# Designed miniproteins, single chains, continued (3), part 70

Each design is a single chain, and the fold is of that chain. pLDDT is the mean over its residues in the fold that is shown.

## One batch from the design tools (miniprotein)

Design m10566
Fold by ESMFold2-Fast:
Structure m10566 (fold): chain A 73 residues (1-73)
Amino acid sequence: LPGDLSAEELVEAARELARKAVEAARAGDWAKAAALLAAARLVAVEADIAGHKEAAEESLRLVREAEAEIEAI
């Protein structure tokens, strides 16, 4: 895939998307929350494919934390 994001940039992207997903869910925009979580998961997959193993694990952890927080709403 074309993309030259560093491991750190990928983790930051996943963190921001996960945060926005929680905010969207709290605002009642469940469709937006689902789309943002899917985007954050895609960033984790992209990091794994690029060989950034630790970044992929951290990104997935952030997504799981956001999913747990959304489930608690």
Scores: mean pLDDT 84

Design m10567
Fold by ESMFold2-Fast:
Structure m10567 (fold): chain A 78 residues (1-78)
Amino acid sequence: EERKLVAKYVAGMLLVVAAVISEEWGDLEGARIDVEAAAEIARELKEEGHEEDAEEILKYVKENLSPELAKLFEEKVK
């Protein structure tokens, strides 16, 4: 189970990195898709009791993405 947790966390973080790259290149549609996928993973982590890991992904989103994409992520994780 721990390996699944690490895999989810890494996948979520990689999706945020992909969203950052898409946003820098002006691919707002690609960035939105990646942010929504990352938010789904963060939501699963939160539902499974791994709120700290979900919050770490959210922090990375807030630090590296536009306020608009950060808001989309936060709304989806609810």
Scores: mean pLDDT 83

Design m10568
Fold by ESMFold2-Fast:
Order: C-alpha cells, then sequence, then structure tokens
Structure m10568 (fold): chain A 80 residues (1-80)
C-alpha cells in the first residue's frame, strides 16, 4: 500500500514530467515565454517530489530537475 505522501510525490513527479514535455514542445515552436513558465513550474514540482518522495522518486525527480534547469538556462542565454 502506497502512503498518501508517496502518492503525492509520485503525482508531483508525473505532473512535473508532463510540464517539462509540454515546455519542450513550446520551445520547438519558438514560444520561449511559455517554455520558461512551464520549466519553472516543473522545477517547483520536482523540488516538492524530492522533499516528499521515496528514494526512487527522489532520484528520478533529481534527474528531471537538472534537465529542466539546463533547458531554462539555454533559453535564457538565447534570449540575451
Amino acid sequence: HMSEEELEAETLLAFGAMLLHIGKVAYEKGDYETAIELYKKAIELFEQAIERGSPRVRAEAQDLLEEAKKMLEEIEKKLK
């Protein structure tokens, strides 16, 4: 049986991954403002998943968090 905290962490991870994917689609379309907003939201969700999650959820969230941060930095450099 999954605890409520673990279920919440899994849900945060899933939403974060979805927003990261949608953000990448926005980036490919040249919609950098939307991509930035989605990446920032994904980062928040991954940070919460790391705080609440099992070791597995935490590891996955950490990897996706680093990816989202790198994508955000890339866009910010491109807008300069």
Scores: mean pLDDT 84

Design m10569
Fold by ESMFold2-Fast:
Structure m10569 (fold): chain A 55 residues (1-55)
Amino acid sequence: MSPEEEAELRRLIEEYERSLGYSEEQIQQAIDTFLRQSPEMQRAAMESLRAFAEA
């Protein structure tokens, strides 16, 4: 995943988790968890988050 794609994924996770009322600490933990996943899982997560944001 490129640095630009990673930045977008971080942003999408922040916006999604914040919309659900999670704390900044929980958002940071979620970002760290997703960035530890395989590139394949990171891409799948990004696609799901984009679909959610567009809905």
Scores: mean pLDDT 78

Design m10570
Fold by ESMFold2-Fast:
Structure m10570 (fold): chain A 85 residues (1-85)
Amino acid sequence: KIEELYKKLKEAAETIPDPELRAAVLGLIDGLYEAIKNGDLQKASILDVALRLVLVGGVLEGRVTPEQAEKIKKLIDEMLKAAEE
């Protein structure tokens, strides 16, 4: 389940047209996935906050659409819920 959500997250992030924002979001997604797999839920929480802030900034700067950002946020929420199960 978590691996499937990670794949969907990476696919969604790859649709970000801004290459710098795309690279930053992908790096944070990779870090979040590794933190969850290692059971480091504190690090996962920090990376979740960082991802949301980067996405909010990207929307405000017009580098990603609100719809793309919400899709990514929803997948992050689902992956974190799956990690708590």
Scores: mean pLDDT 84

Design m10571
Fold by ESMFold2-Fast:
Structure m10571 (fold): chain A 84 residues (1-84)
Amino acid sequence: MEKEEKAKKYLEGARFAVDGLRKGKDDIAKLSRDDREKGLDHARGLVEYLSRQAVELSGTKEYEEEAKKLIEEMEEVVKEVLEA
């Protein structure tokens, strides 16, 4: 029960972080290149950590596939922001 609830919250947290990065793209683009790269590295680490915790706690293929998709989506957003 607790593990399933935690896994869901970690996955939701990762999704929220990716969505926040996408919505904040224009604001992030206004930062200096160094600050932008630092912020994006922190966001990348957070999404990877949360996704990994969700997979480890759930132990399901569904969470593994969803986590992989979120990491791929996050990398696409990071690339777009750095090239802006």
Scores: mean pLDDT 80

Design m10572
Fold by ESMFold2-Fast:
Structure m10572 (fold): chain A 59 residues (1-59)
Amino acid sequence: MSPEQQFSQYSQQLHQAVQEGDSEKGEEYAKQLAKALGQSDIAEQAGKLARKVTEEKKK
């Protein structure tokens, strides 16, 4: 799979997870998206940020 296809797939899944309030899936897809962008060093931080944003939207 190309990096562009992975980016598109994970960004769509991240958007849906945020809309559904699924913070666990949001964290997972944010990490995968960061890795697909070659930003593996911040994947963990990106995941935590996405979890926080998703949880705030749920409230």
Scores: mean pLDDT 76

Design m10573
Fold by ESMFold2-Fast:
Structure m10573 (fold): chain A 55 residues (1-55)
Amino acid sequence: SPIPSSVTVKLTRLGPTTLRAEIFENGKLVAEVVLTAPTLGAVLEQVAAEARRIA
């Protein structure tokens, strides 16, 4: 059976609606992206989309 992996997202706020997202799988950095959108909610949706693309 596949061993479950842990995915952790670290968010650093760079501006009111700009976040740096660092995505870790089993403690290793696998993706880093800076995201901006008109609202914080929209940025968080973009972060979720990046996490889904990797997982």
Scores: mean pLDDT 79

Design m10574
Fold by ESMFold2-Fast:
Structure m10574 (fold): chain A 59 residues (1-59)
Amino acid sequence: GSGLAATVAAEAARHAGADAAAVREAVQKPGSNATSGEIAAALREAGQEAAADLVGRGL
């Protein structure tokens, strides 16, 4: 569901101190039904490594 990507993006941005807009753009690339692994991969491609690690740990 789309809600997972939005929640993950918001939490990752807040905890990692990342640019919230850049994080949201990165998580939209794999699509609204993306798994946490796909979201983490997209974040790493965008250079948001701290946010990607947080997502990979399950939020």
Scores: mean pLDDT 65

Design m10575
Fold by ESMFold2-Fast:
Structure m10575 (fold): chain A 116 residues (1-116)
Amino acid sequence: NLEELIKKSSGWKKILLLALKAIKEKDKEKAIEYIEKFLHLVPSPELLKLLEEFTLYYLNEDYEGARAVLEEATKSDDPLLRAFAYVLLAYLALEQNDEEAVEKYIKKAVEVLLES
């Protein structure tokens, strides 16, 4: 249960779980707010590079390119980068109204967060 995990979590993990909850509730503004808050707490050049590459494809409406960049990031040995990539994949699926993909990526993000 996502809400129970949020209650038991702290720091950056809690913020990503809150972003996933916002995505599940289809609250795009709140999802972006938590994603921004996470990036301010975690100074990672790799996270910023991933966000920049994703944003470039997304703003050009190249949603397949945006997805490919995120899917490659899910192969990283850094659990922080993998978790963030799954959060962005869930957000992209929400923007595309793909309910099944939203559920899939939320589950994968939670699995990464529980393993780290």
Scores: mean pLDDT 87

Design m10576
Fold by ESMFold2-Fast:
Structure m10576 (fold): chain A 90 residues (1-90)
Amino acid sequence: SAEEELLRAAGEMARAIVDGDWDAFYKALDRFYEIVKSRLTPEQQKKVDEIYKEFLKKADEARKLPPEEARRHYLTLLGEFLQKVREILA
């Protein structure tokens, strides 16, 4: 199901953050985004697109932090991103 694929992609993103594997992270993020986007109206897609772009900007800023702080900040950002996407899907 789409929900199972989204949960798998979210788990892969979290694992990649812990491992510092940014290639795996962005690959999982892109897959997550495409699945979400396919289920939305054009108006909802614009809102998700804005949230996605804001997340990417904050994620890039978090990379400048020491490794332990970067991981914690990334996991917090991922949680916020997933929550905002869930609110649009509801």
Scores: mean pLDDT 80

Design m10577
Fold by ESMFold2-Fast:
Structure m10577 (fold): chain A 57 residues (1-57)
Amino acid sequence: MERIEKIRELAKKDPEKALDEVDTLYREALQAGNTELADELFSLRADLIRKLAEEKK
């Protein structure tokens, strides 16, 4: 499974761990100059933060 898809699957089971993986990969993408991946991860991060806020209440 591709890394980003793995994170999406993890987000369904453990959004906190998924958020940690997104943050790590996002920093790697920025350092590598991979703007497409960074944009994807930025959107995924926003979705995960929203879900995390809902679950923790």
Scores: mean pLDDT 76

Design m10578
Fold by ESMFold2-Fast:
Structure m10578 (fold): chain A 117 residues (1-117)
Amino acid sequence: PRGEMSEFQKKLAEAKTPEEVIELLREYVLSTDDPDAQIRALAFAMEQIKELLEKNNSKLTEEEIKRLLEVVKEMLLRMSPEQARRAGQVAINMFLGLGQEEAAEELRAFLEELLAR
């Protein structure tokens, strides 16, 4: 029951800051071994972050970006190479959608190194 997507989405809707969204994402991805559920959770979390930033006319802090990258990297390390390639590409595109080009490039480099070893 801890991995239920409906409960995760409800908690995301109640989150007031990007930091709260990032923590909810971390808890969810650590609660499930389903890569499709993890990718969906990442998509919902990134959309909620985007909404909060637009509502508050703000940008992600460097620490929030680092924390989000940490959660994504931890998720990828727990996946098979094929799952990590798919999930990593989705995550890169989502960072680009948030205007985080530097974070997307760091994640691309991480994914390339992960898949080469």
Scores: mean pLDDT 83

Design m10579
Fold by ESMFold2-Fast:
Structure m10579 (fold): chain A 64 residues (1-64)
Amino acid sequence: SMHRERAERLADEAARAVVAGDTEEARRLAEEAVEELVKTGVPREEAEEIVGERIGRRAAELRA
């Protein structure tokens, strides 16, 4: 769905911000990704877990 695609893109952007050391931008992008998943009916706690896992995985890939 459009919201899931936006959530994935925002999480990937947040991962780039994490690697760059931009903590404020990373937090903002992560919250936007969570809100996009919540719009698809995912509970907020689950959306936070999904977004956090994707950000961590992508940040690790970018550092490799």
Scores: mean pLDDT 88

Design m10580
Fold by ESMFold2-Fast:
Structure m10580 (fold): chain A 71 residues (1-71)
Amino acid sequence: LKEEIDAGVDLIAAAVALRSGDYETAIKLAEKGIEKYKDNPELVKTFYNILAEAYRKLGDEEKAKEYEKKA
């Protein structure tokens, strides 16, 4: 399915950036994913989790908490 394939690729890209320590790229990819998949609440929650973890790794606890509430 086109949306599922695109979502899987975008999710893997964001997760790989997060795991490799490229938190700025992980944030950018997750933000783009939230915008692109706004009609899919489960997928949006997954991208919010990536944002929360990336901001925690960067020391931005306030933003991390904000995105944790949305996940």
Scores: mean pLDDT 80

Design m10581
Fold by ESMFold2-Fast:
Structure m10581 (fold): chain A 59 residues (1-59)
Amino acid sequence: MAEVEELRRRAEEAARAGDYEEAIRLLEKASQVAKALGDFETFLELGREYERVRRLREE
């Protein structure tokens, strides 16, 4: 399976479970892979997810 898709799925599962630290780590990895592949749209979507999870962690 595509690595970005797997990392994003795991990050969403971690965030839903309240494990925001793991979700952030997985989103960072997914963003790096998307950037390396030149997938600019996915990179921006992952950046938005990262900011959302980061804000939830700070609450």
Scores: mean pLDDT 80

Design m10582
Fold by ESMFold2-Fast:
Structure m10582 (fold): chain A 75 residues (1-75)
Amino acid sequence: SAEEIIKRTLEDIEKLKELVEKSKKLSEEVKEKILKALEEAKKKLEEALKNNDLEKAFEAAGELQRKLKELLAPY
């Protein structure tokens, strides 16, 4: 279901937050920016889940992917 896809994405965001926080490879500035992007995406995905809005969820995931590509480009 749409809800299951959104829930899995939220779980993946939490796992990624832990990996980023514990990373010794990323600069502190890049870590902070990634963590902020993940938190913003989480809030949008939680709202999408509450409203059963799969399209809004895909938009939030796409924006997160764009930001991560930009922030990780130097790596």
Scores: mean pLDDT 83

Design m10583
Fold by ESMFold2-Fast:
Structure m10583 (fold): chain A 86 residues (1-86)
Amino acid sequence: AAAAIIAKSVALAATGVALLTALAQQDPATTLAAVAASLAALTATTLAIAAALAAAAGVALTAAQKAALAAALAALAAAALAALQA
């Protein structure tokens, strides 16, 4: 249950990053700074949503699970920023 919620939250973050990347292709100079700020907010929000959904399901996320999710989201954000700068 918790693993599925985490996986879906990571997928949502990846989808958001893909949409922001597509928008940056229209106006890279203006969009890139906004995308960088939005990626940080999206990462924090996705972590909070994953934790809240796990808690609502009666499952507590361990520190290790939270760290793993944060690392995965950071990797996705870094990849998206690199793609936007390419």
Scores: mean pLDDT 64

Design m10584
Fold by ESMFold2-Fast:
Structure m10584 (fold): chain A 117 residues (1-117)
Amino acid sequence: SPQLVESGGGTFEVGSSVTLTSKASGFDFANSLISWWRQAEGELPRLVASISADGKKKWYGEEVEGRFTISVDYANSTATLDMKDLEKSDTATYYALAVGSDGVLTMGEGVKVTVVG
């Protein structure tokens, strides 16, 4: 069955850095559009970063541009979100979402990131 499993969440200090990973299985990850989303308590889910299915185009939300970096390791079927200079406003549940060439969505369960200080 299609699956994305996130790791790297926890509680972090303001100004620290964290790397989140999402491990894909059971679908064509290498030809999928990969994105990272976050949802803070009481808010709608927001797109924070994406990478096109060909790996050539990246997009970042204004709040994270210059601080976050999206990358994909196609050999290991892993999407990574490197989060630098953490702010309290980065507190959210983070999850990866893949859109296959067939248009089918695969969404991770997410990991919670809490920023304190």
Scores: mean pLDDT 88

Design m10585
Fold by ESMFold2-Fast:
Parts: sequence; C-alpha cells; structure tokens
Structure m10585 (fold): chain A 61 residues (1-61)
Amino acid sequence: MRELAERLAEAAKEVIEEAKAAGVEVTVSVTPDGVVVEARGDPELAEEFKKRVEKVVEEVL
C-alpha cells in the first residue's frame, strides 16, 4: 500500500506541481479500499486538476 502511494505520487507529480503553481493543493491517498484524490483551492481549477490526477491514477492501476 505505501509503495503504491509512492508510485501514484511520482506518476502524478507533474500534474500536482502544475496545480500548486496555479494555487491548487492536490493530495493522493491510497487505502486498502481504494485511492482517494482531494483538491483544495479555486473550485473550478481544483475540479480540473482533481480529474487530471484521477486519470493518472487510473492509468497506474
């Protein structure tokens, strides 16, 4: 589980860095029941970056 969290964070790193530059904080958490992606910031930008990170997660899984 921790290994998967690290791999997902690495794969999504560029998108997360772009989000941070735009003022959006994105976090990815891996649990036994699934992956949780959360975004905080401007509601419109947060939704966009959350979707982009979710797509990366789907590609890694």
Scores: mean pLDDT 76

Design m10586
Fold by ESMFold2-Fast:
Structure m10586 (fold): chain A 51 residues (1-51)
Amino acid sequence: ADELVEEAVRALMAGDYDRAIELFKQALEKDPSNERVRRLLETAEAARAAA
């Protein structure tokens, strides 16, 4: 889970929103109760929609 979140954050910082979204979704599948990851996923989806 932690490795997926780290990779997703790196992708988000690089502007690779599609990769970030996919990695955050995988992290949530492993830990569905992770509220922080869910909020990061929403942020990445909003960033992709705005780009």
Scores: mean pLDDT 81

Design m10587
Fold by ESMFold2-Fast:
Structure m10587 (fold): chain A 80 residues (1-80)
Amino acid sequence: SMTRRSRRVVRRSRRINPVNYSRAMRTISRSYGITNPNVRSMIIGRTIIQISSSTPDYTNMNDDRRQYIDIVQQMVDQIR
C-alpha cells in the first residue's frame, strides 16, 4: 500500500488520543492540499475537540474518518 498504516491503533478507547488522531488527520489534510504545518496543526486540534464532544465511543475508525473529513472540509473552507 502507498499509504503507511499505524502499526498499532487505539481500537477500544473511550477517549481520543491526540497523537493517534493527529497522524490520521495529517493524511486527510494532505488530500485537501494543506501543506502548511501551522494550518494543519490548528485544524487537527480543533477537529479532535469537536469529535471528542460528539463521538465518545470509538468503535469504528472508518466512521470517525468520515466525520473528520466533514469537519476538516468545513474548517478548510473557513481558512481559505
Scores: mean pLDDT 51

Design m10589
Fold by ESMFold2-Fast:
Structure m10589 (fold): chain A 66 residues (1-66)
Amino acid sequence: AAVSPLEELAVARALVNDVIAGRQKVADLINRVRGKYQPFTLGEIANQLAAAGLGTVEEFNTQLKA
């Protein structure tokens, strides 16, 4: 992989923060990471989006798995 799991997690956290700050749409984030990021990182994105009150972990995991 071109990026380590720890570096990927750091980028994912920054992307989620951009969504929370209104600088990026949830759908655009999902499309950017879907099929490119590791399953563990996708799970962390789902958890962070749900923790921010944007939806449920189940909904985001379903959207990220495609």
Scores: mean pLDDT 80

Design m10590
Fold by ESMFold2-Fast:
Structure m10590 (fold): chain A 69 residues (1-69)
Amino acid sequence: KLSKEKAEKAINLLLERFKGKKEISKEELREVLREAGLSEEEIEEILKELEGEKASIEEAVDLLVEKMV
């Protein structure tokens, strides 16, 4: 289960860096999650939920919120 602290940090980083974008690549998401302090195992668990090479910012935020519950 993802810690609330890590998830909130990741969400804030996503919103700060990609405020003008509707979607991000898995590579961009991986970097943000790593900077938020997620382990490689936690990052891979989140990324496996995404189809294709891109996700919307809303989709990424929703996944992080879901993993906190």
Scores: mean pLDDT 77

Design m10591
Fold by ESMFold2-Fast:
Structure m10591 (fold): chain A 57 residues (1-57)
Amino acid sequence: MEELRRAVEELVDRDPNPSDETLDELAKKFGVSRSTVRRLWAELVTRRVLERQAADA
């Protein structure tokens, strides 16, 4: 589960808007549903926005 989070973090850092295909590939690799991957992605994107605010405001 930690590995999935890290993979999604890398995706957010590199590609903020990954395609459905990319999400499906990640889901298949870790044996989870795509909705789980999307949920983590949304959470990490929100965290990124907060980090940016802290760094520049």
Scores: mean pLDDT 74

Design m10592
Fold by ESMFold2-Fast:
Structure m10592 (fold): chain A 70 residues (1-70)
Amino acid sequence: SLEEKIENYKKEIESLEKDVAATQAELDRLRADPNASPREIAIAEMVLAINQAGLDYLKKILEKLEKERE
């Protein structure tokens, strides 16, 4: 059902928000670490960007589904 889809997307968004927060914390740790390589930082930045883009996409899908419910 539409309601089940909305609930599932909300759960996926919550999970991905936690992943984004964890990835940001790791990136901040790497940036503060004098032993971190530029490559490690670049990879962490790419992972964060991908996760953030995914989160934005899921939020847009959720918004569309909630509008369809009305």
Scores: mean pLDDT 87

Design m10593
Fold by ESMFold2-Fast:
Structure m10593 (fold): chain A 60 residues (1-60)
Amino acid sequence: MPPSETEIIAMAAGLGLDRETTRRLLEKVGLERLREFMREAREKQLSDEEVRRLALGLLE
């Protein structure tokens, strides 16, 4: 089963993403792309500031 919205928000919070930004990313790019983005951020050891900037870029 896919993770709940609450679980995804909690995981994204660990990367410096707030609830509203995470929810907008889910709506715009979908769960799979958001999970891939979070995976890439962890692998590259991006800072919270870099993660937030890139996430805002995905939102246009």
Scores: mean pLDDT 76

Design m10594
Fold by ESMFold2-Fast:
Structure m10594 (fold): chain A 57 residues (1-57)
Amino acid sequence: MVKENLEKLKKEAEEEKDKKRRELLLDIIEGLELIQEGVLSAISKSKGVEEVEWEEV
């Protein structure tokens, strides 16, 4: 679900007429992709190992 939204945003950003706006949109999308990977990692840790400090630290 989230992956599809990010792909759509990338396509729209690439078709943007304003060069500066396009660069800003692409930068934001890159940040969102990093956040997505972080969330997936956190979910994997919560399910796979002891949860001693994953939430509080």
Scores: mean pLDDT 67

Design m10595
Fold by ESMFold2-Fast:
Structure m10595 (fold): chain A 64 residues (1-64)
Amino acid sequence: KAKELLKEAIEALKNGDFDTALKLAREVQKLTGSIRPVFAVKEAYLTGNVDEAIKLLEEEAEKL
């Protein structure tokens, strides 16, 4: 379930939908205890570097 939410967050980031990506990342944090997806989405929003955030979320999904 958390892996599917991470994949949905990645698609939201690709579409520029940071609000949806952040909500999905927070649900992942509730399920896994990891704050890394939330930090990745916030940094993408602040810096505009969505490619690095997507890469990090893909790495987190592979670990689940």
Scores: mean pLDDT 81

Design m10596
Fold by ESMFold2-Fast:
Formats: structure tokens, sequence, C-alpha cells
Structure m10596 (fold): chain A 75 residues (1-75)
């Protein structure tokens, strides 16, 4: 079914985006823990960026869940 293939492609793209965001969050968290040279302002900027990325990740996880449910319905 063409519809199944389209949903699979969308899920794959979202999974790739999720992995990229998770990797970015991990790197930023590691930087906060390991980089002793960071100013308070730089720490605030990094924490703000983490929050923005976590929000984006949450939205992508919801979208993936919706698409996965649709995929299961079409089986």
Amino acid sequence: SEEIKEIEEKIKKIEEEIKKIEEEIKKLKEKLETDKSLSEEEKEEIRKKILELEEELGLLLIEKAVLKRRFETLK
C-alpha cells in the first residue's frame, strides 16, 4: 500500500530528527558538566537551548506516536 509506505517514510524522517536532537541535548549537557571555563551567562544560554530542544523533541515524539498508531491501523 502506498499509504503505508508514506507513513513509514515520515516515521523514518522523524526518527532521524529525534536522534539529531537527542545528540545535541547530550552534547550540551556534557558541556555544562565538563567545561569549567563557562561563564554564568554562557551556562544560562546553554540551559535555554536545552529547554528549546527538549520542547522540540517532545513535539516530535508526539508526532511519531500519532504516525505509528496510524501505521498499526493500516496493517
Scores: mean pLDDT 86

Design m10597
Fold by ESMFold2-Fast:
Structure m10597 (fold): chain A 84 residues (1-84)
Amino acid sequence: MVEEARANAEAFVAAVRELLDAGDFDAAVALLRTVAEGLAEEFGEAARPAVEHLERAAEAARAGDADAALRHAEAAAEEYVRLV
């Protein structure tokens, strides 16, 4: 279970990094928001730390700050692994 969560977290961060590296900030924002909604539905209040990082990542991506967006996405992934 933890190994699956880590694999999912790594795949998510890799997908975000690829979109940011491509300059596709709109797609990065859409992915970050979709993941935040999914975590909130599955884990409820326990997902709050991960969701807050995903929201900050989306805000940074909207501002064109790829470095900040990736840092927050990585922090959200670590919080997600703690949920499992």
Scores: mean pLDDT 85

Design m10598
Fold by ESMFold2-Fast:
Structure m10598 (fold): chain A 68 residues (1-68)
Amino acid sequence: SELEEELENLEKGLEVAKETKSATIARVVIHETEELLKRAEEQGDEETAERARKLLEESKKLAQELGV
């Protein structure tokens, strides 16, 4: 699905943020994942919503570790 493809791209974005230690990329991933999660919940896509929640937790943890 489109949401699943967008989620995969965001998961790759988080890996880039980890490798580069980029607070800016981490913040972008957080914002985009929050929007994706809302869309998944609105559509009743529980599988994508669950994955988005995990990505959001990981992204927020990284941002916190990077001092943002």
Scores: mean pLDDT 86

Design m10599
Fold by ESMFold2-Fast:
Structure m10599 (fold): chain A 92 residues (1-92)
Amino acid sequence: GPMAEKAGEKAKEAAEKAGATAEVKVEGNKVTLTIKGANVSLRIAAVGGGAQAMILGGKSEAKVKGDTVTLTLEAPSEEGAAKALEDIAKGM
C-alpha cells in the first residue's frame, strides 16, 4: 500500500545519492529491492544484513551478484515493511 511504496521511493533516492540505481517492488507486506552499482554492493549487503536482524517475525533474503544486490523482505505487516525500507535508506 501507499506507506511501503513511499518508503521504497526514499530507498531509491538514497541509492541514487550513493551513485547506484535502484528498483523497488512492493506487494503489501512483501518488498523486493534491487540495487545496481559496484561501489554500493558491499554497503547495501551490510545494510541488508542489518535489516534482516531488525525485522522481528518476518523473513528476509539478500542476494549479491557482481554489482547487483537483491533484497527480498516479507514483514509481518505493511508498516513493518515500510520501517525496514526506511532503515535501509538511512544506512545508505
Scores: mean pLDDT 70

Design m10600
Fold by ESMFold2-Fast:
Structure m10600 (fold): chain A 78 residues (1-78)
Amino acid sequence: SPFVEKLEAVRRVILEFARKHLSPEVVAEIEALLDEAIAAGTREAFLRALQQIARLLQEAGIPLDEIALLLQRVAEVL
């Protein structure tokens, strides 16, 4: 599915960012959220995962401008 291919591309973008900035434990949590959303295969599930990931990034102390840039990169792929 072209949509699933886009979700896999977004997964790569998010995990590349996460591995540079976050602990392995938080990276694993983000990976699990993305994998569950991709398995569900719905836009709704994926948007919920993105909201949860944004919250995790904020709680980990990632600056809001960096989160905004990541979400912009995600939007460009979707």
Scores: mean pLDDT 86

Design m10601
Fold by ESMFold2-Fast:
Structure m10601 (fold): chain A 99 residues (1-99)
Amino acid sequence: SEAEELLERAERLLREAERLLREARAIVDSAPVLTPAQRAQARELARRALELAREALRLAMEALKLAETKEEILRAIGLALRAIGLEFEAELLLAQLDS
């Protein structure tokens, strides 16, 4: 279904966002004081993760509107919640890097 295609796309974007955010956190956690290059790399990874999480949320919400089964509804809600969580984590990390 159209909902299933949107859900698959949202899941792929969320997996990539989670990977990028893990890499950004690994850089931040690598030293008490980051070099300018490390800070720039972590910021870029976190920004990309935020963009992907926002797109995944949009796709999950669209899938929710098109959902015809309980399984599709629950999956869309689950993906939307994961996306919101990743957006929040990415924004917090970006705020930390800008301080």
Scores: mean pLDDT 91

Design m10602
Fold by ESMFold2-Fast:
Structure m10602 (fold): chain A 77 residues (1-77)
Amino acid sequence: SMADTLSDEEKIEKAREYLKKGEEAYKAGNYEEAAKYYEKAYELLESINHPEAKEVRKKKIEAEIEIGIKLIEEAIK
């Protein structure tokens, strides 16, 4: 993939762009979009063993939990 040709610095910059988009989506209540951006950021950071990868993985899990809650609330409405 294109990501596989990036330098470590470029991967960090791209991951931070995705993380910002994920946070914006999360604040808007778009948890599915947030989870997708956090996953992209996580993949880039994990590929270089970056210490921030663990926190991004946590953000992804939090977004996935919100998706689950929303699905349950819609099902019982």
Scores: mean pLDDT 85

